# Designed miniproteins, single chains, part 83

Each design is a single chain, and the fold is of that chain. pLDDT is the mean over its residues in the fold that is shown.

## One batch from the design tools (miniprotein)

Design m3081
Fold by ESMFold2-Fast:
Structure m3081 (fold): chain A 78 residues (1-78)
Amino acid sequence: EAERERRRAELERRIAEAQSTMDKHVTLLKEHSAAIKAAREAGDEEAYEKHVRTQRDHLKALLDAGGEILRAERELAA
């Protein structure tokens, strides 16, 4: 059934794209963790708050991408 194969290909593509997005945000989280530590050591409260906020935004994006993968995987399994 061609329709099921097309749906599977589309879902697999969405999963791959979401995984790529997650990998990117994981890398950015590691970089911001280093920046947060440096800001703490320097006593730069403004830089610390900015990097913590940015890290929160990357964590949110990571969770959203993970949720998309789970939704697509459930649909793929059904």
Scores: mean pLDDT 82

Design m3082
Fold by ESMFold2-Fast:
Structure m3082 (fold): chain A 75 residues (1-75)
Amino acid sequence: GEEKAEEFIKKADELYKRAVEAYSQGHREAAKLYMEAAKLYRDAAIAYKSGDFERADQLVAEAERLEKKADEVLA
């Protein structure tokens, strides 16, 4: 339902903020990966609200992979 889509939007906002912070600190590659993950979480929220749960799950899985890569690049 609605709550799950809201959680995806919250996660997208958090990742967007991390992207801005990373970029300001010169971590451009990490910033790009966080930005891409944020976009995927927004798309997952849209898919979830539309009842396309399989697509939402796929988008979340891809976003999680990109977030992990960003964390690894930032380290």
Scores: mean pLDDT 87

Design m3083
Fold by ESMFold2-Fast:
Structure m3083 (fold): chain A 65 residues (1-65)
Amino acid sequence: MNLVESYIDYLVKKAKEAIENKDYETAKRYLEQLKRMADVARQAGLTELAERLQKYVDELEKLIK
């Protein structure tokens, strides 16, 4: 169901908007939320979701300088 995916998309969108505005502190806050979600998903045995969240984290970290 799309509710978790909608929230992930929201966090990714907000992180990218912050990066575009050069607000790296705000971008890092959204990134930390995505990291926390990945950790929770992994602990819950939701391996596919955890891997997808980690992929977003890795891509966003590459954009933050």
Scores: mean pLDDT 81

Design m3084
Fold by ESMFold2-Fast:
Structure m3084 (fold): chain A 69 residues (1-69)
Amino acid sequence: SKVDEIKAEIEKLRKEMEKKLNELRTQYYNALDAGDEEKAQEIRKEMSKLIKEYTEKLVKLLNDLKAAE
């Protein structure tokens, strides 16, 4: 069903975002350990941007899910 397709897309989006955020967190801590505060700040900004983009996509999918019920 369309509902099941949207739910699968939401799950895929969550997994992709979690993987990307975990990779960035690893890079962030590596930058901190190296004393590279500038790089750490850049990574924090990238994480914030990804969270915003993820949230916008998730909201759209949730609205589509509500319309498909």
Scores: mean pLDDT 87

Design m3085
Fold by ESMFold2-Fast:
Structure m3085 (fold): chain A 59 residues (1-59)
Amino acid sequence: GPLYQAVKDYTAKNDLELSLKKGEILELLTEVGDRYLVAKSLTTGEVGIVPKEVVKQIK
């Protein structure tokens, strides 16, 4: 799927969200409304919800 990169560190607010480090690469699995993504971290292999505001599309 499309690739995204974390623009800043992010701490998960619940067990459905991913914690991210700045520069981490994520693969988009699906979009959730206008503000969230379900993504897979290519660093950890974990899947979870991430806010669109903390990532940018790179591919």
Scores: mean pLDDT 85

Design m3086
Fold by ESMFold2-Fast:
Structure m3086 (fold): chain A 60 residues (1-60)
Amino acid sequence: MSEKVAELVAHTILAVGYELEGNYEQAAEEYRKASEIAREMGDTELAEKFDKKAQELEAK
């Protein structure tokens, strides 16, 4: 349980970091990983937010 929260936070931090550096491909990949973990935790709303963010970055 706490392990999945730690992974979710880690991938989200990496995603934001890559996005700030303009590395949109890596940022999108990390948001996709965060989305998958959110779905495993039953938080479909959070997962959809991360998926949408990844799609926006993939379009760049």
Scores: mean pLDDT 83

Design m3087
Fold by ESMFold2-Fast:
Structure m3087 (fold): chain A 74 residues (1-74)
Amino acid sequence: SRAELEELAREAERALEEGKVEEAVELLRKALPAAIEYASAQGLQTPEEVRQGIENAIEAVRTYHEKAKELAAA
């Protein structure tokens, strides 16, 4: 449901605020089945588009974490 997606998003945001990048990534992966179900119910996106969106979010989180480490080391 949308509420389940919002809860997973809230937990992922909290994990990111605490610097727990891998926990946030795991929460995003756990959101995939619920996101596909929600999108299918809305008729607005394909399962492939939903998966790509989550994969893009995971990549963005990892990229941000790596750049933050590089800046801290400089």
Scores: mean pLDDT 72

Design m3088
Fold by ESMFold2-Fast:
Structure m3088 (fold): chain A 61 residues (1-61)
Amino acid sequence: SLEQAKADALTFLERVREEYADDPEAVALIDRYIGEVRAAKTLEELQAVLRRFVDELAALR
């Protein structure tokens, strides 16, 4: 379900936030995407949000 997929995505993002806790730029990006995950209305939107997150996180390196 969308609700379960969102819960799983939020758990994942919270773990990533812990790993990057000393990187304020990464933390700010993760916090923005936590909001985007909460706002997603469909599984397609959620998947698009997570794809953008991975791409933007990779670009910070």
Scores: mean pLDDT 86

Design m3089
Fold by ESMFold2-Fast:
Structure m3089 (fold): chain A 81 residues (1-81)
Amino acid sequence: SLVEEARELLERALELNVEAQKYLGKGDTEKAIKLAEEAIELARRAIELSQSAPVPNEVLIERAQRLLDTARQIIEIAKKQ
C-alpha cells in the first residue's frame, strides 16, 4: 500500500539522518550533506504517498516533516564547518 511504502521511505530517511550525523561528527561534511539531502528526498516522497492515500496519514506526514527539519539542520551545521 502507499502507506506501507511511505513507512519504508521514512525508516530509510531516519537511517540516512543517523549516518549523516555520524559523518558530521567525524568532520566529513561533504558526506554528511549528501546523506542528509538523500533523506530529504525520501521524506518528501513519503509525504506525497501519505497524502495520496484514501485517508491521509497525518502521523506519517508529521514524522516526514520532522525528518526533513533534522536533515536541513544537519546540512546547515555541515556548511558552517
Scores: mean pLDDT 87

Design m3090
Fold by ESMFold2-Fast:
Structure m3090 (fold): chain A 64 residues (1-64)
Amino acid sequence: MSPVEKAARAVLELAKSDTDRITREQLEEAGLKGEDLENALRMLDTNGDGTIDVATARAYLEAT
């Protein structure tokens, strides 16, 4: 299982707070750290603002 896949799953789990975006801080609280977090942001942060869109994470998991 890839680090990016772990991050995408964490985004979907965190996306219950009436929001469609997950912040870097929320991912860190979910246990993503260091290289795994950086790889996830590099691949899933399409806007370059340090957040991951839930739709992007879902599309990644469905396309993989």
Scores: mean pLDDT 74

Design m3091
Fold by ESMFold2-Fast:
Order: structure tokens, then C-alpha cells, then sequence
Structure m3091 (fold): chain A 81 residues (1-81)
């Protein structure tokens, strides 16, 4: 459900603050399985890969986020970095 997806997204955000990127990725992938059209989850997944130095992977996910929400500022800024 969307509520379960939001819970996983919030958990992922908590892991990102702690720089626990592998745990953040796990929660974001779970969120996407529950709500695959959530641009915010795609953008945060891109940000995790960006912080890990995996820039090509990050770019793919930012492009995916923008496909659902062209106004996603984080994805726009980091895709063009």
C-alpha cells in the first residue's frame, strides 16, 4: 500500500542521515515494490547512489524520478551536476 511505501521511505531517510546507504537502498527498493510510481522514492534512491559515488546509476534513477514528476528539484539539480 502507499502507507507501507511511505513507512519504508521514512526508514530509508533515517538510514541516509546515519550514512547507512546499503540499508537505505533496501528500504527504498521495498518502497518501490509497494508504490512504483512515487517520484520521491526514485529521487532518494538516486541520491543514495550519488552519495556512494555511483554517478551513472544515480543518473538513471534521477531520470526515472523526473519521468513521474518533471518538477522534482533534487533530481533536476543532481542530474545536471
Amino acid sequence: SEEEALEKYIEAGGYMVQEKYDEALEKLKEALSLDPNDSTTWALLGLVYYKQGKFEKAKEYFQKALSYDPEDKLSQELLNA
Scores: mean pLDDT 84

Design m3092
Fold by ESMFold2-Fast:
Structure m3092 (fold): chain A 83 residues (1-83)
Amino acid sequence: MDLERAREAGEEAIRTAQRAAEVAEKLGDSEAAQRARGLADAARKAREMAEKSPAQKVYLENLEAIRDEAEALLAELEAKAAA
């Protein structure tokens, strides 16, 4: 159960961060693209830690926080792309 949640949160975080990087690259925003790639790397590492220690809630919470940050960055970049 916790392992499945970690996998789902990790997949969502990585996918969202990768999409944010694509939107940033289309906008020519190199700094935002670098931030998005950093979030994807952080999500991969956090996912590995959460999968290795599924009983430790702090790792899942950290992974979910990275997901939320990636979602916020994507929303910001999509709003800029729509303007």
Scores: mean pLDDT 83

Design m3093
Fold by ESMFold2-Fast:
Structure m3093 (fold): chain A 70 residues (1-70)
Amino acid sequence: MLFTKDQIEQALVQLYLEGKISAEQASKAGKLINSKSSDKFTEEEIREILKEAGFSEEQIEALLEILRKQ
């Protein structure tokens, strides 16, 4: 399954509002996503980007769960 930048940004906003990630983590992830030339991402590509942004495995799984429900 492939996810758009917009879908990922919406999931980041949701996790931030739920208090599951910091504003810094959301900002770093958003910048990394928008720096990529790809318009769509696999779950594996998203995992690597979030790991680079300093997300824990629990935070990564929470974001992917939101994406899978879209």
Scores: mean pLDDT 85

Design m3094
Fold by ESMFold2-Fast:
Structure m3094 (fold): chain A 79 residues (1-79)
Amino acid sequence: MPPIVYSEEELERRKEAGKKIGEPLIANSSHPEDIEFGKAMKEGDIEKAQELFREMFNPAIDAAIKAGKERKEKEEELL
């Protein structure tokens, strides 16, 4: 699978999404590495954010996916 080359429009869209992710990460993290990742996301430094993401954010993403599923199931239970 070749590396995905993002267009300028796609990069801008991903930077916008990154700001939404970076904001709570900076606010809720006490780890310097997580704060640095959040800052890179807010600044739109996508390549640095992806490098930090691969190195240490994989467990946090797995946890976030699980939390998202649990939240969705909770919403469905409230119906």
Scores: mean pLDDT 63

Design m3095
Fold by ESMFold2-Fast:
Structure m3095 (fold): chain A 79 residues (1-79)
Amino acid sequence: VDERIAELGARVGEIFAKKAEEQGKTDLAELARGYAEASRAGNVDEFARLGEQLRQKAATDPEARKLLSEAMREAIDAL
């Protein structure tokens, strides 16, 4: 895993978790924190699994989709 890709994944997860927590979406925040931790640890299998769960959430929940888009934009802007 490229260090930059791992850093981007961790930032997306951390920002997403913070935004979800601020909205009281604790389950979504926990999922996003797990994703950030897996990315930071270089655990490719968990990173892929949790990333897929976040993608499915964003596909079915417009608010989750908005938070994910915001987190991705902020993470990319920081690169």
Scores: mean pLDDT 79

Design m3096
Fold by ESMFold2-Fast:
Structure m3096 (fold): chain A 96 residues (1-96)
Amino acid sequence: VEELAREAIEAAKAGDLEKTERLTEELIEALKSKDPEKRIIAALALGRVAVLTEDRELIERILKATAELATTSKDLEVQIAASMAVIAAAVALTAL
């Protein structure tokens, strides 16, 4: 998940929209991992991608997925990471 997170962030920084979208979908799937550490890494990476990308539809997708995780997770650390990603995505939408 760390490698996937790194690649997604780098793609977003480079403005590679197609690669960013593909890697973001993989990170959203990683939010369903049984491993809380992978969920945390994926959520934080999604928040970073949301701030770096200018794709409104992608940011909205990130917001929806991380908001769902923040409200359904019973793991406090996962809930905090997901909530941070929600805030990052919401702020990114207001900056567009």
Scores: mean pLDDT 84

Design m3097
Fold by ESMFold2-Fast:
Structure m3097 (fold): chain A 80 residues (1-80)
Amino acid sequence: SPLDEIERFVEQALAEIKAHPDDRERALELLGEVVRRVIENPEVSDETKLEIARHLAEAVQTGDYLAAAERILELVRKER
């Protein structure tokens, strides 16, 4: 399903962020793509879309993309 594809992409993004913790530009690119896919998916609730977008916005301010990726993965898994 589209949700299964998003979950797999978030898992891959999280693994890449963990492997390259100082690559903030790549982390932002990966999590930006996650947010785009989530927003375009009609199976994801508006509440979950907003929460995922907020976690990315907080990561941009704090630089903590790893924590954001972990929270986003949890939210995507709860939607299933």
Scores: mean pLDDT 86

Design m3098
Fold by ESMFold2-Fast:
Structure m3098 (fold): chain A 86 residues (1-86)
Amino acid sequence: SEAEKLLEEGKKAEKEGKYLEAAKKYLEAGRLYLQEGKLEEALEAFEKAVEAAEKALEKDPESEEADEVYFEALALREAVKELLEE
């Protein structure tokens, strides 16, 4: 699966301290899981994207790109949680 490849790329980037790259990879993986109707896997990917974006912002608090990824991942995480609770 392309989503699984993006998750693995994100994990690799995260291990290398490339938190913004990891967050972007996790965010894209989550979107692909959503497209496939895999809500639980999408939620996990968006949760990882939020955490990686938070770490990117700790490393570079002025990163507009990291801020954008963070809020997009947060919104998608909350949307998937809502779908799973209803």
Scores: mean pLDDT 88

Design m3099
Fold by ESMFold2-Fast:
Structure m3099 (fold): chain A 65 residues (1-65)
Amino acid sequence: EELKKIYEELKKIDEEIRKAALEGASPQTLGDLYEKKAEVLSKIPGKGGLADRLYSIARALKELG
């Protein structure tokens, strides 16, 4: 039940990332969105490794912007 809510949050964030990318958002803005996605993923058991990778990508993007 809680997992369904978390997955709905992920769908919304993925749509935000898609829209931002299509609109040519800055690396900093994309980094903020990937950081948000990593935070939500960290709440899902077994997704810690994916969350850590997205945090690394987010930091790299924010350093570029």
Scores: mean pLDDT 81

Design m3100
Fold by ESMFold2-Fast:
Structure m3100 (fold): chain A 80 residues (1-80)
Amino acid sequence: SPELEKARKALGEGLRAYEAGDYQKAVENFEKAIEYAKKAGDKTLLAFAYNLLSRAYEKLGDQEKAEKYRKMAEEAGYVP
């Protein structure tokens, strides 16, 4: 689906930003991936995107948001 393709593209851009140390840009792209994954109904991609958003918030020092999105990843079925 077009929404699934957009989710994967946003996820890839977020991962590239994360690897470059641009954690704010990583957050922005992982949030886009989450919105597209929700529209696509892809719970697996949604869980993965929540996990990555949690990790990006850890890097930014926002432990409250990191924990929030870690729990959302678990609720969506993320398995480490």
Scores: mean pLDDT 90

Design m3101
Fold by ESMFold2-Fast:
Structure m3101 (fold): chain A 64 residues (1-64)
Amino acid sequence: SSALEAALEEVERLAVRAILLGKLSEEQAKQISEQVRAAKALSDEEEALRIVREAKEFIERVLA
């Protein structure tokens, strides 16, 4: 899905930015990486999108 692909790219971009700014810990980065991996393995695209959006919202809060 183009929507899932776009959401995954956005989460990756935000995570990299948060790491470079020192606002994301190693443990938090690992947790996000595991969430993204789990989402990519899901056959249910709606659930995958939900997980990816939750990861995005978490990173946006960290960057605020």
Scores: mean pLDDT 84

Design m3102
Fold by ESMFold2-Fast:
Structure m3102 (fold): chain A 90 residues (1-90)
Amino acid sequence: GELPKELILRAIALLLRAIGLIFDAELLLKQGKISEETAKEIKELAKKAKELAMKALKEKDVKKAEKLLEEAEKLLDEAEAKLKAAKAKA
C-alpha cells in the first residue's frame, strides 16, 4: 500500500521536532538552565516520539500510520510544554 505524501511529510516533521528537542535538552543541561531529571524526561518523550514516527514511515496501513503519528505528536507536545516550563523556572 502507498502511504499518502501528507503522512510521510508529517512523520518527517515530527522526526525533526524530536531530534531538535533532544539537542535542546542536552544543550540546556550543559548550560545549567534545566535539571538532569528534566532533561532526561524531555529526551525520553522525544526519543519515544521519534520511534513512533519512524515506525509510521514503515507502516503500510494508513490508519495505523495516522495513529502512530498522533501518539508521536502528543509526546512531542508534552516534551515541548515541559521544556517551556523548565526554561521559565531557570
Scores: mean pLDDT 87

Design m3103
Fold by ESMFold2-Fast:
Structure m3103 (fold): chain A 83 residues (1-83)
Amino acid sequence: AQEYFDKGLELAGQGKFKEAEEYFKKAIELDPNYAEAYFNLGLVLYVQGRVEEAAEYFEKALELDPNYEKAKENLKKVKEHLK
């Protein structure tokens, strides 16, 4: 799971958001409780303008880790954008 997650971060840093999305999804397939992978998938969806999908993944990250401050802040921003 970590190897796919790390590759996803590398690709996202290069602006390759669709490829990063695939790698974060693979990380989640291997570890469905990987809160950081859900959070980063939400980020790459948000930068692509897929705001509603981003909100869903930030919510999943918070369900797995209720103290995930970055997920809370990004979910708040996404909900403001949807209004």
Scores: mean pLDDT 82

Design m3104
Fold by ESMFold2-Fast:
Structure m3104 (fold): chain A 96 residues (1-96)
Amino acid sequence: NADIDVGIADIYRAIGNLSLEKGDFDGAIEDYEKAIELYERAGDKQAVAQAYTDLGEAYMKKGEYEKAIEYFKKALEVDPSNKRAQELLKEAEKKL
C-alpha cells in the first residue's frame, strides 16, 4: 500500500535527520536508504529526490564528497527542479 509505504518512509527519513543532527552519519545513511526504498515502491518521485538529497548531505558531512555528488546527481535525475540538490551538488564539487 503506497500510503503506508510513504508514512513509514517519512518516519525513517525523520529518524535519519535526527541521527544526522547528532553526528551519527552511518545511522542517518541507513535510515535514508530505507526511506528511499519505500518511497520508490510508492512511486513518490519528489520524496525519492528529497531522500537522495538527504543521503548526499550525510555523505558530505562524513567527508565522502564523491559519494555525496553521486547521490545529489541521482536526486536531480528523479527531480531536476530540486533546488536543495542543485545547491548541495555545487558545494560538494567545490570540496574536490
Scores: mean pLDDT 90

Design m3105
Fold by ESMFold2-Fast:
Structure m3105 (fold): chain A 77 residues (1-77)
Amino acid sequence: EELVDKALELVEKADAALKAGRYEEALALGREAVELGRKALEEATTREELLRAIGAVIGGIGVAFEAARKLGKPAVV
């Protein structure tokens, strides 16, 4: 699924930014991953697609919350 692949790539980029100390970038990418992951979840027609979309959403939320915590900002996802 094109949306889930993009969402998972955004999670990986967000995690890399977080590990590099680029917290504003990590937060933005994490939020974008959640948005695309949610769209992929709505389009999911198979168990495999559903699980991958859920993984992207959870990953995006995790990175966004950690980045927000480092920035002292509330994480809204």
Scores: mean pLDDT 80

Design m3106
Fold by ESMFold2-Fast:
Structure m3106 (fold): chain A 69 residues (1-69)
Amino acid sequence: ELDAEVELALVEMILGIGKFLYKQGKKDAAIEAFNLAIKRAEELKRRYPSVKEEADRIIEDAQKLIDEI
């Protein structure tokens, strides 16, 4: 399947899209994007322990952003 580095980059992009939607006032769409980033990062941590630190940072960032909405 996809390489861990590629999967990590995709999760980072989803997080970025969520941040963009939040700035546009699209709160529901932003929350959906942040939840998707969390779900993908959790799965990535499980499959590739080598990216756990990076995935944990994404999860923390996304959770914090959801709390701000």
Scores: mean pLDDT 84

Design m3107
Fold by ESMFold2-Fast:
Structure m3107 (fold): chain A 89 residues (1-89)
Amino acid sequence: SKEERAKQLVDAAIYSLEKAIEAAKNGDKSTYARYVTAAALVLVAGQLEGLKFSEEDAKRIIELARKYGEASGDEETAENLIKLVEELK
């Protein structure tokens, strides 16, 4: 179902952003770049598939994107991720 698919993408985005945050805290730029790119691709896939996220799941991903921005200093990518998630609400 679309709801099950949305949950798979939510779980993938959360996983990728948590890994990106940890890599950013350790200064591992190549690792956090890969994981944040994976998160962005998952969110774009959700938009292309016409999926919608629950308000709770959207808020969680936005919180993680913000934490990624704080940990990496890459506020532009964090803001772009937040915008992608807002369109999935």
Scores: mean pLDDT 90

Design m3108
Fold by ESMFold2-Fast:
Structure m3108 (fold): chain A 63 residues (1-63)
Amino acid sequence: ADDLANQAVEAIARGDYDTAIKLAEEALKKDPNSALGHYALAAAYFGKGDQEKAREWLEKAKS
């Protein structure tokens, strides 16, 4: 279910990157192939200033 990944995206929108990472990790734990989960994790790392990890997770979110 995309519920956890959607909650991670909402956490990113409010600037709560630590909560976003936790929710995105839980989403990927339930569905390792979730593109939304990978995207949310990439966006959260970008928000924290970790551009290298953000790019790695964004690449995993594509296709």
Scores: mean pLDDT 79

Design m3109
Fold by ESMFold2-Fast:
Structure m3109 (fold): chain A 60 residues (1-60)
Amino acid sequence: SLEEEQRRLDELIARAREKDKNGELPTPEEVAAVAKRVLDEKGYTPEEIEQRAAEFADAV
């Protein structure tokens, strides 16, 4: 569901932020979650968000 997807993304973003505070590298999955949030805030379409987030995760 959309609610479950949103909770999953929020959890991944929270883990990425905690790792950043500790000087640890985030996982590709956590990077993708952060990228999805940023792209959504910038007004990209869901399809563009999925594609670009995957590209950012692969770059880690």
Scores: mean pLDDT 77

Design m3110
Fold by ESMFold2-Fast:
Structure m3110 (fold): chain A 57 residues (1-57)
Amino acid sequence: SGMEEAERRLEEQRRRMKEIEEAIGPLVTEYAKNHPGDKKAQQELAEQIEKILKELK
């Protein structure tokens, strides 16, 4: 069921944001503030998150 899958995905996103706030709070906060279509901010955030996740393991 596509609707249930969408709900589950949304819930996962929220849970992930909580964990990210703890580990990458400042990066996420800055992106959230400049969310109005800053593609550069999105790319920077994505790259930073990936780098941190790779470092963490």
Scores: mean pLDDT 70

Design m3111
Fold by ESMFold2-Fast:
Structure m3111 (fold): chain A 64 residues (1-64)
Amino acid sequence: SDVIFRVAVADLMELTGLSREEAERLLREAKEAGNVEEAARILQERTGLSREEATNIAKAVLAS
């Protein structure tokens, strides 16, 4: 859903300081991974988020 995706983008921007365009691109890449474990790994590798933060965002994006 567009709403869930937009909320995940805003959360990622707040936690990381990424621009909207960078956050959207990264979250689309994470969503394409198709599972929470790989999506969270991509987010951690690219941003330095904790495992917990990355997992929470990954779950939200995959539900969108």
Scores: mean pLDDT 84

Design m3112
Fold by ESMFold2-Fast:
Structure m3112 (fold): chain A 104 residues (1-104)
Amino acid sequence: MTREEFIEWIEKVFGLSREQAETLLDFLIEEIGEENVRSLKGALEAGLDPGLVETIMLEEVRYALLKKGYPKEKVDEYVKLIRDLLQGKITAEEFKKRYEEIKK
C-alpha cells in the first residue's frame, strides 16, 4: 500500500480531510512502523464500512503497540486519540497536540 492509497482510503471511509489522514498515517508510521501499517490487512479487507474499518484498525494498532512493550494505559490513550480523529471529533492540530502530551 502506498502513502497516497492509504490517505485516499481514510478520506473515503471516514470523510476526513487530507490533513487529518496524513496526520494519522505519520503517527502510525512513527509508533508501529511502516511494515505494520502495510500489515493493516484486516482493516483494508473491511473495505468502506467505517464502523468495521475503525474496529479492526484500532485492534490491529492496539496489538502492535502492546507487542512493542507499551504499557496498556498508554496504548488505551493512543487508541482513543485515533478513534476521536477517525470519528471527526478532533482536528489534525488537536491530534498532534494530544499526541505530544501522551508521548511524554
Scores: mean pLDDT 81

Design m3113
Fold by ESMFold2-Fast:
Structure m3113 (fold): chain A 71 residues (1-71)
Amino acid sequence: MEREEEERRERERAERGARVNRATNETIRLIESGSASEEEIKERLMTVYGLPEPVADAVVANAREEVERQK
């Protein structure tokens, strides 16, 4: 039955989106504070948030762009 699969996929997408959004917000804060290097932030995203390396790279890049945009 497709409804059970749809619910699971929607839940997984929502959870993944929320996790990425939370990780991005924390990364912006860390970059703004200068308390961690981009390499340390990437490692934290992979170990604490469980993000794959390509996603962690994208989060760091997006956060850096956002910080630069706010200057």
Scores: mean pLDDT 76

Design m3114
Fold by ESMFold2-Fast:
Structure m3114 (fold): chain A 63 residues (1-63)
Amino acid sequence: SAMEEAEKAVLEAEKKAALAVAKGDIETAVQYLREAAKKAEPVSKELAEKALRGAESASQTVP
């Protein structure tokens, strides 16, 4: 279902973003989360907001 795909995309993006942040690849982390949010937006506002919040948090570590 679209919801299941969106949930999976956000979860995968969060995992990849966390690894990217740990490696110092902040731009990559933000990109993963923004793409997941865009995919989740038409399916679940809560999932999209969760992904966008993650992207905002990750971007705060950009020098």
Scores: mean pLDDT 79

Design m3115
Fold by ESMFold2-Fast:
Structure m3115 (fold): chain A 86 residues (1-86)
Amino acid sequence: MVRVSLKLRLTLSGDGKSLTLDFEFENTPVAEVEAALAAPMAEAQAQGLTTIEDASVTLEIVEVAGKTPEEIAEIQKQAAEYEAKL
């Protein structure tokens, strides 16, 4: 079984205010992530927080069936090196 952790931090600003929202998802479909963000984002917009000042996304593969911790670390290293070349 593959277990993936997604950590998302958003900093929203508007009307001289700022708000930081932190979310953590484990093996969650994109549609469910979008649904989980919808209500907090609508509430922030209702408060005048309409601008995304900062967004940080961290995707981590925490478990892969049939893989050793060393193999998982190799996959994560290759993914990070690929992102660094973009």
Scores: mean pLDDT 67

Design m3116
Fold by ESMFold2-Fast:
Structure m3116 (fold): chain A 68 residues (1-68)
Amino acid sequence: MTGEELYKKYLAPIFGEDGSLLKLLAQTVSPEALRERLLNPKAFDPSLPDLDLTEEQAKAIAEYASKL
């Protein structure tokens, strides 16, 4: 799956279909920091659900976000 496909499957129900919040986050943090937040969302905000992403899936989404 591409980063865009992974975003639409796992994150769009939480962050919205347009990716605007993901784009804003990607502009404020490095791709490595974004990947870590996607792997451990509760470490940054306990109210966020577990995303059940693999390390490779989180990396693909972070790369996609950097292109937004």
Scores: mean pLDDT 74

Design m3117
Fold by ESMFold2-Fast:
Structure m3117 (fold): chain A 96 residues (1-96)
Amino acid sequence: MLSPEQLEREVTAAMVRIALSVAILTAEKLEDKEAGERIKRLAEEAIRAVEAEDFERAARLAEELAELAEEAGDEELARLFRRVAELAREAARLPA
């Protein structure tokens, strides 16, 4: 059986990837198309960081994404990215 910590890390990583994928779909619908394209690019980079198990990088990218979402006027998207950053930091603290 996987250790409880390893299982928690895998579940957290899956949740982060799902949330980032949802955020990309939401960003494509933003009225600010320039902000939407920037968010999409950075979210794709964050997904690659999660796939590489670089959760510290994923957390930093998610914080940058939250700032861009706030500037675009989408507070719900900004809150989603802040939650993603918290989950990524938790995954970074768990043993692989």
Scores: mean pLDDT 79

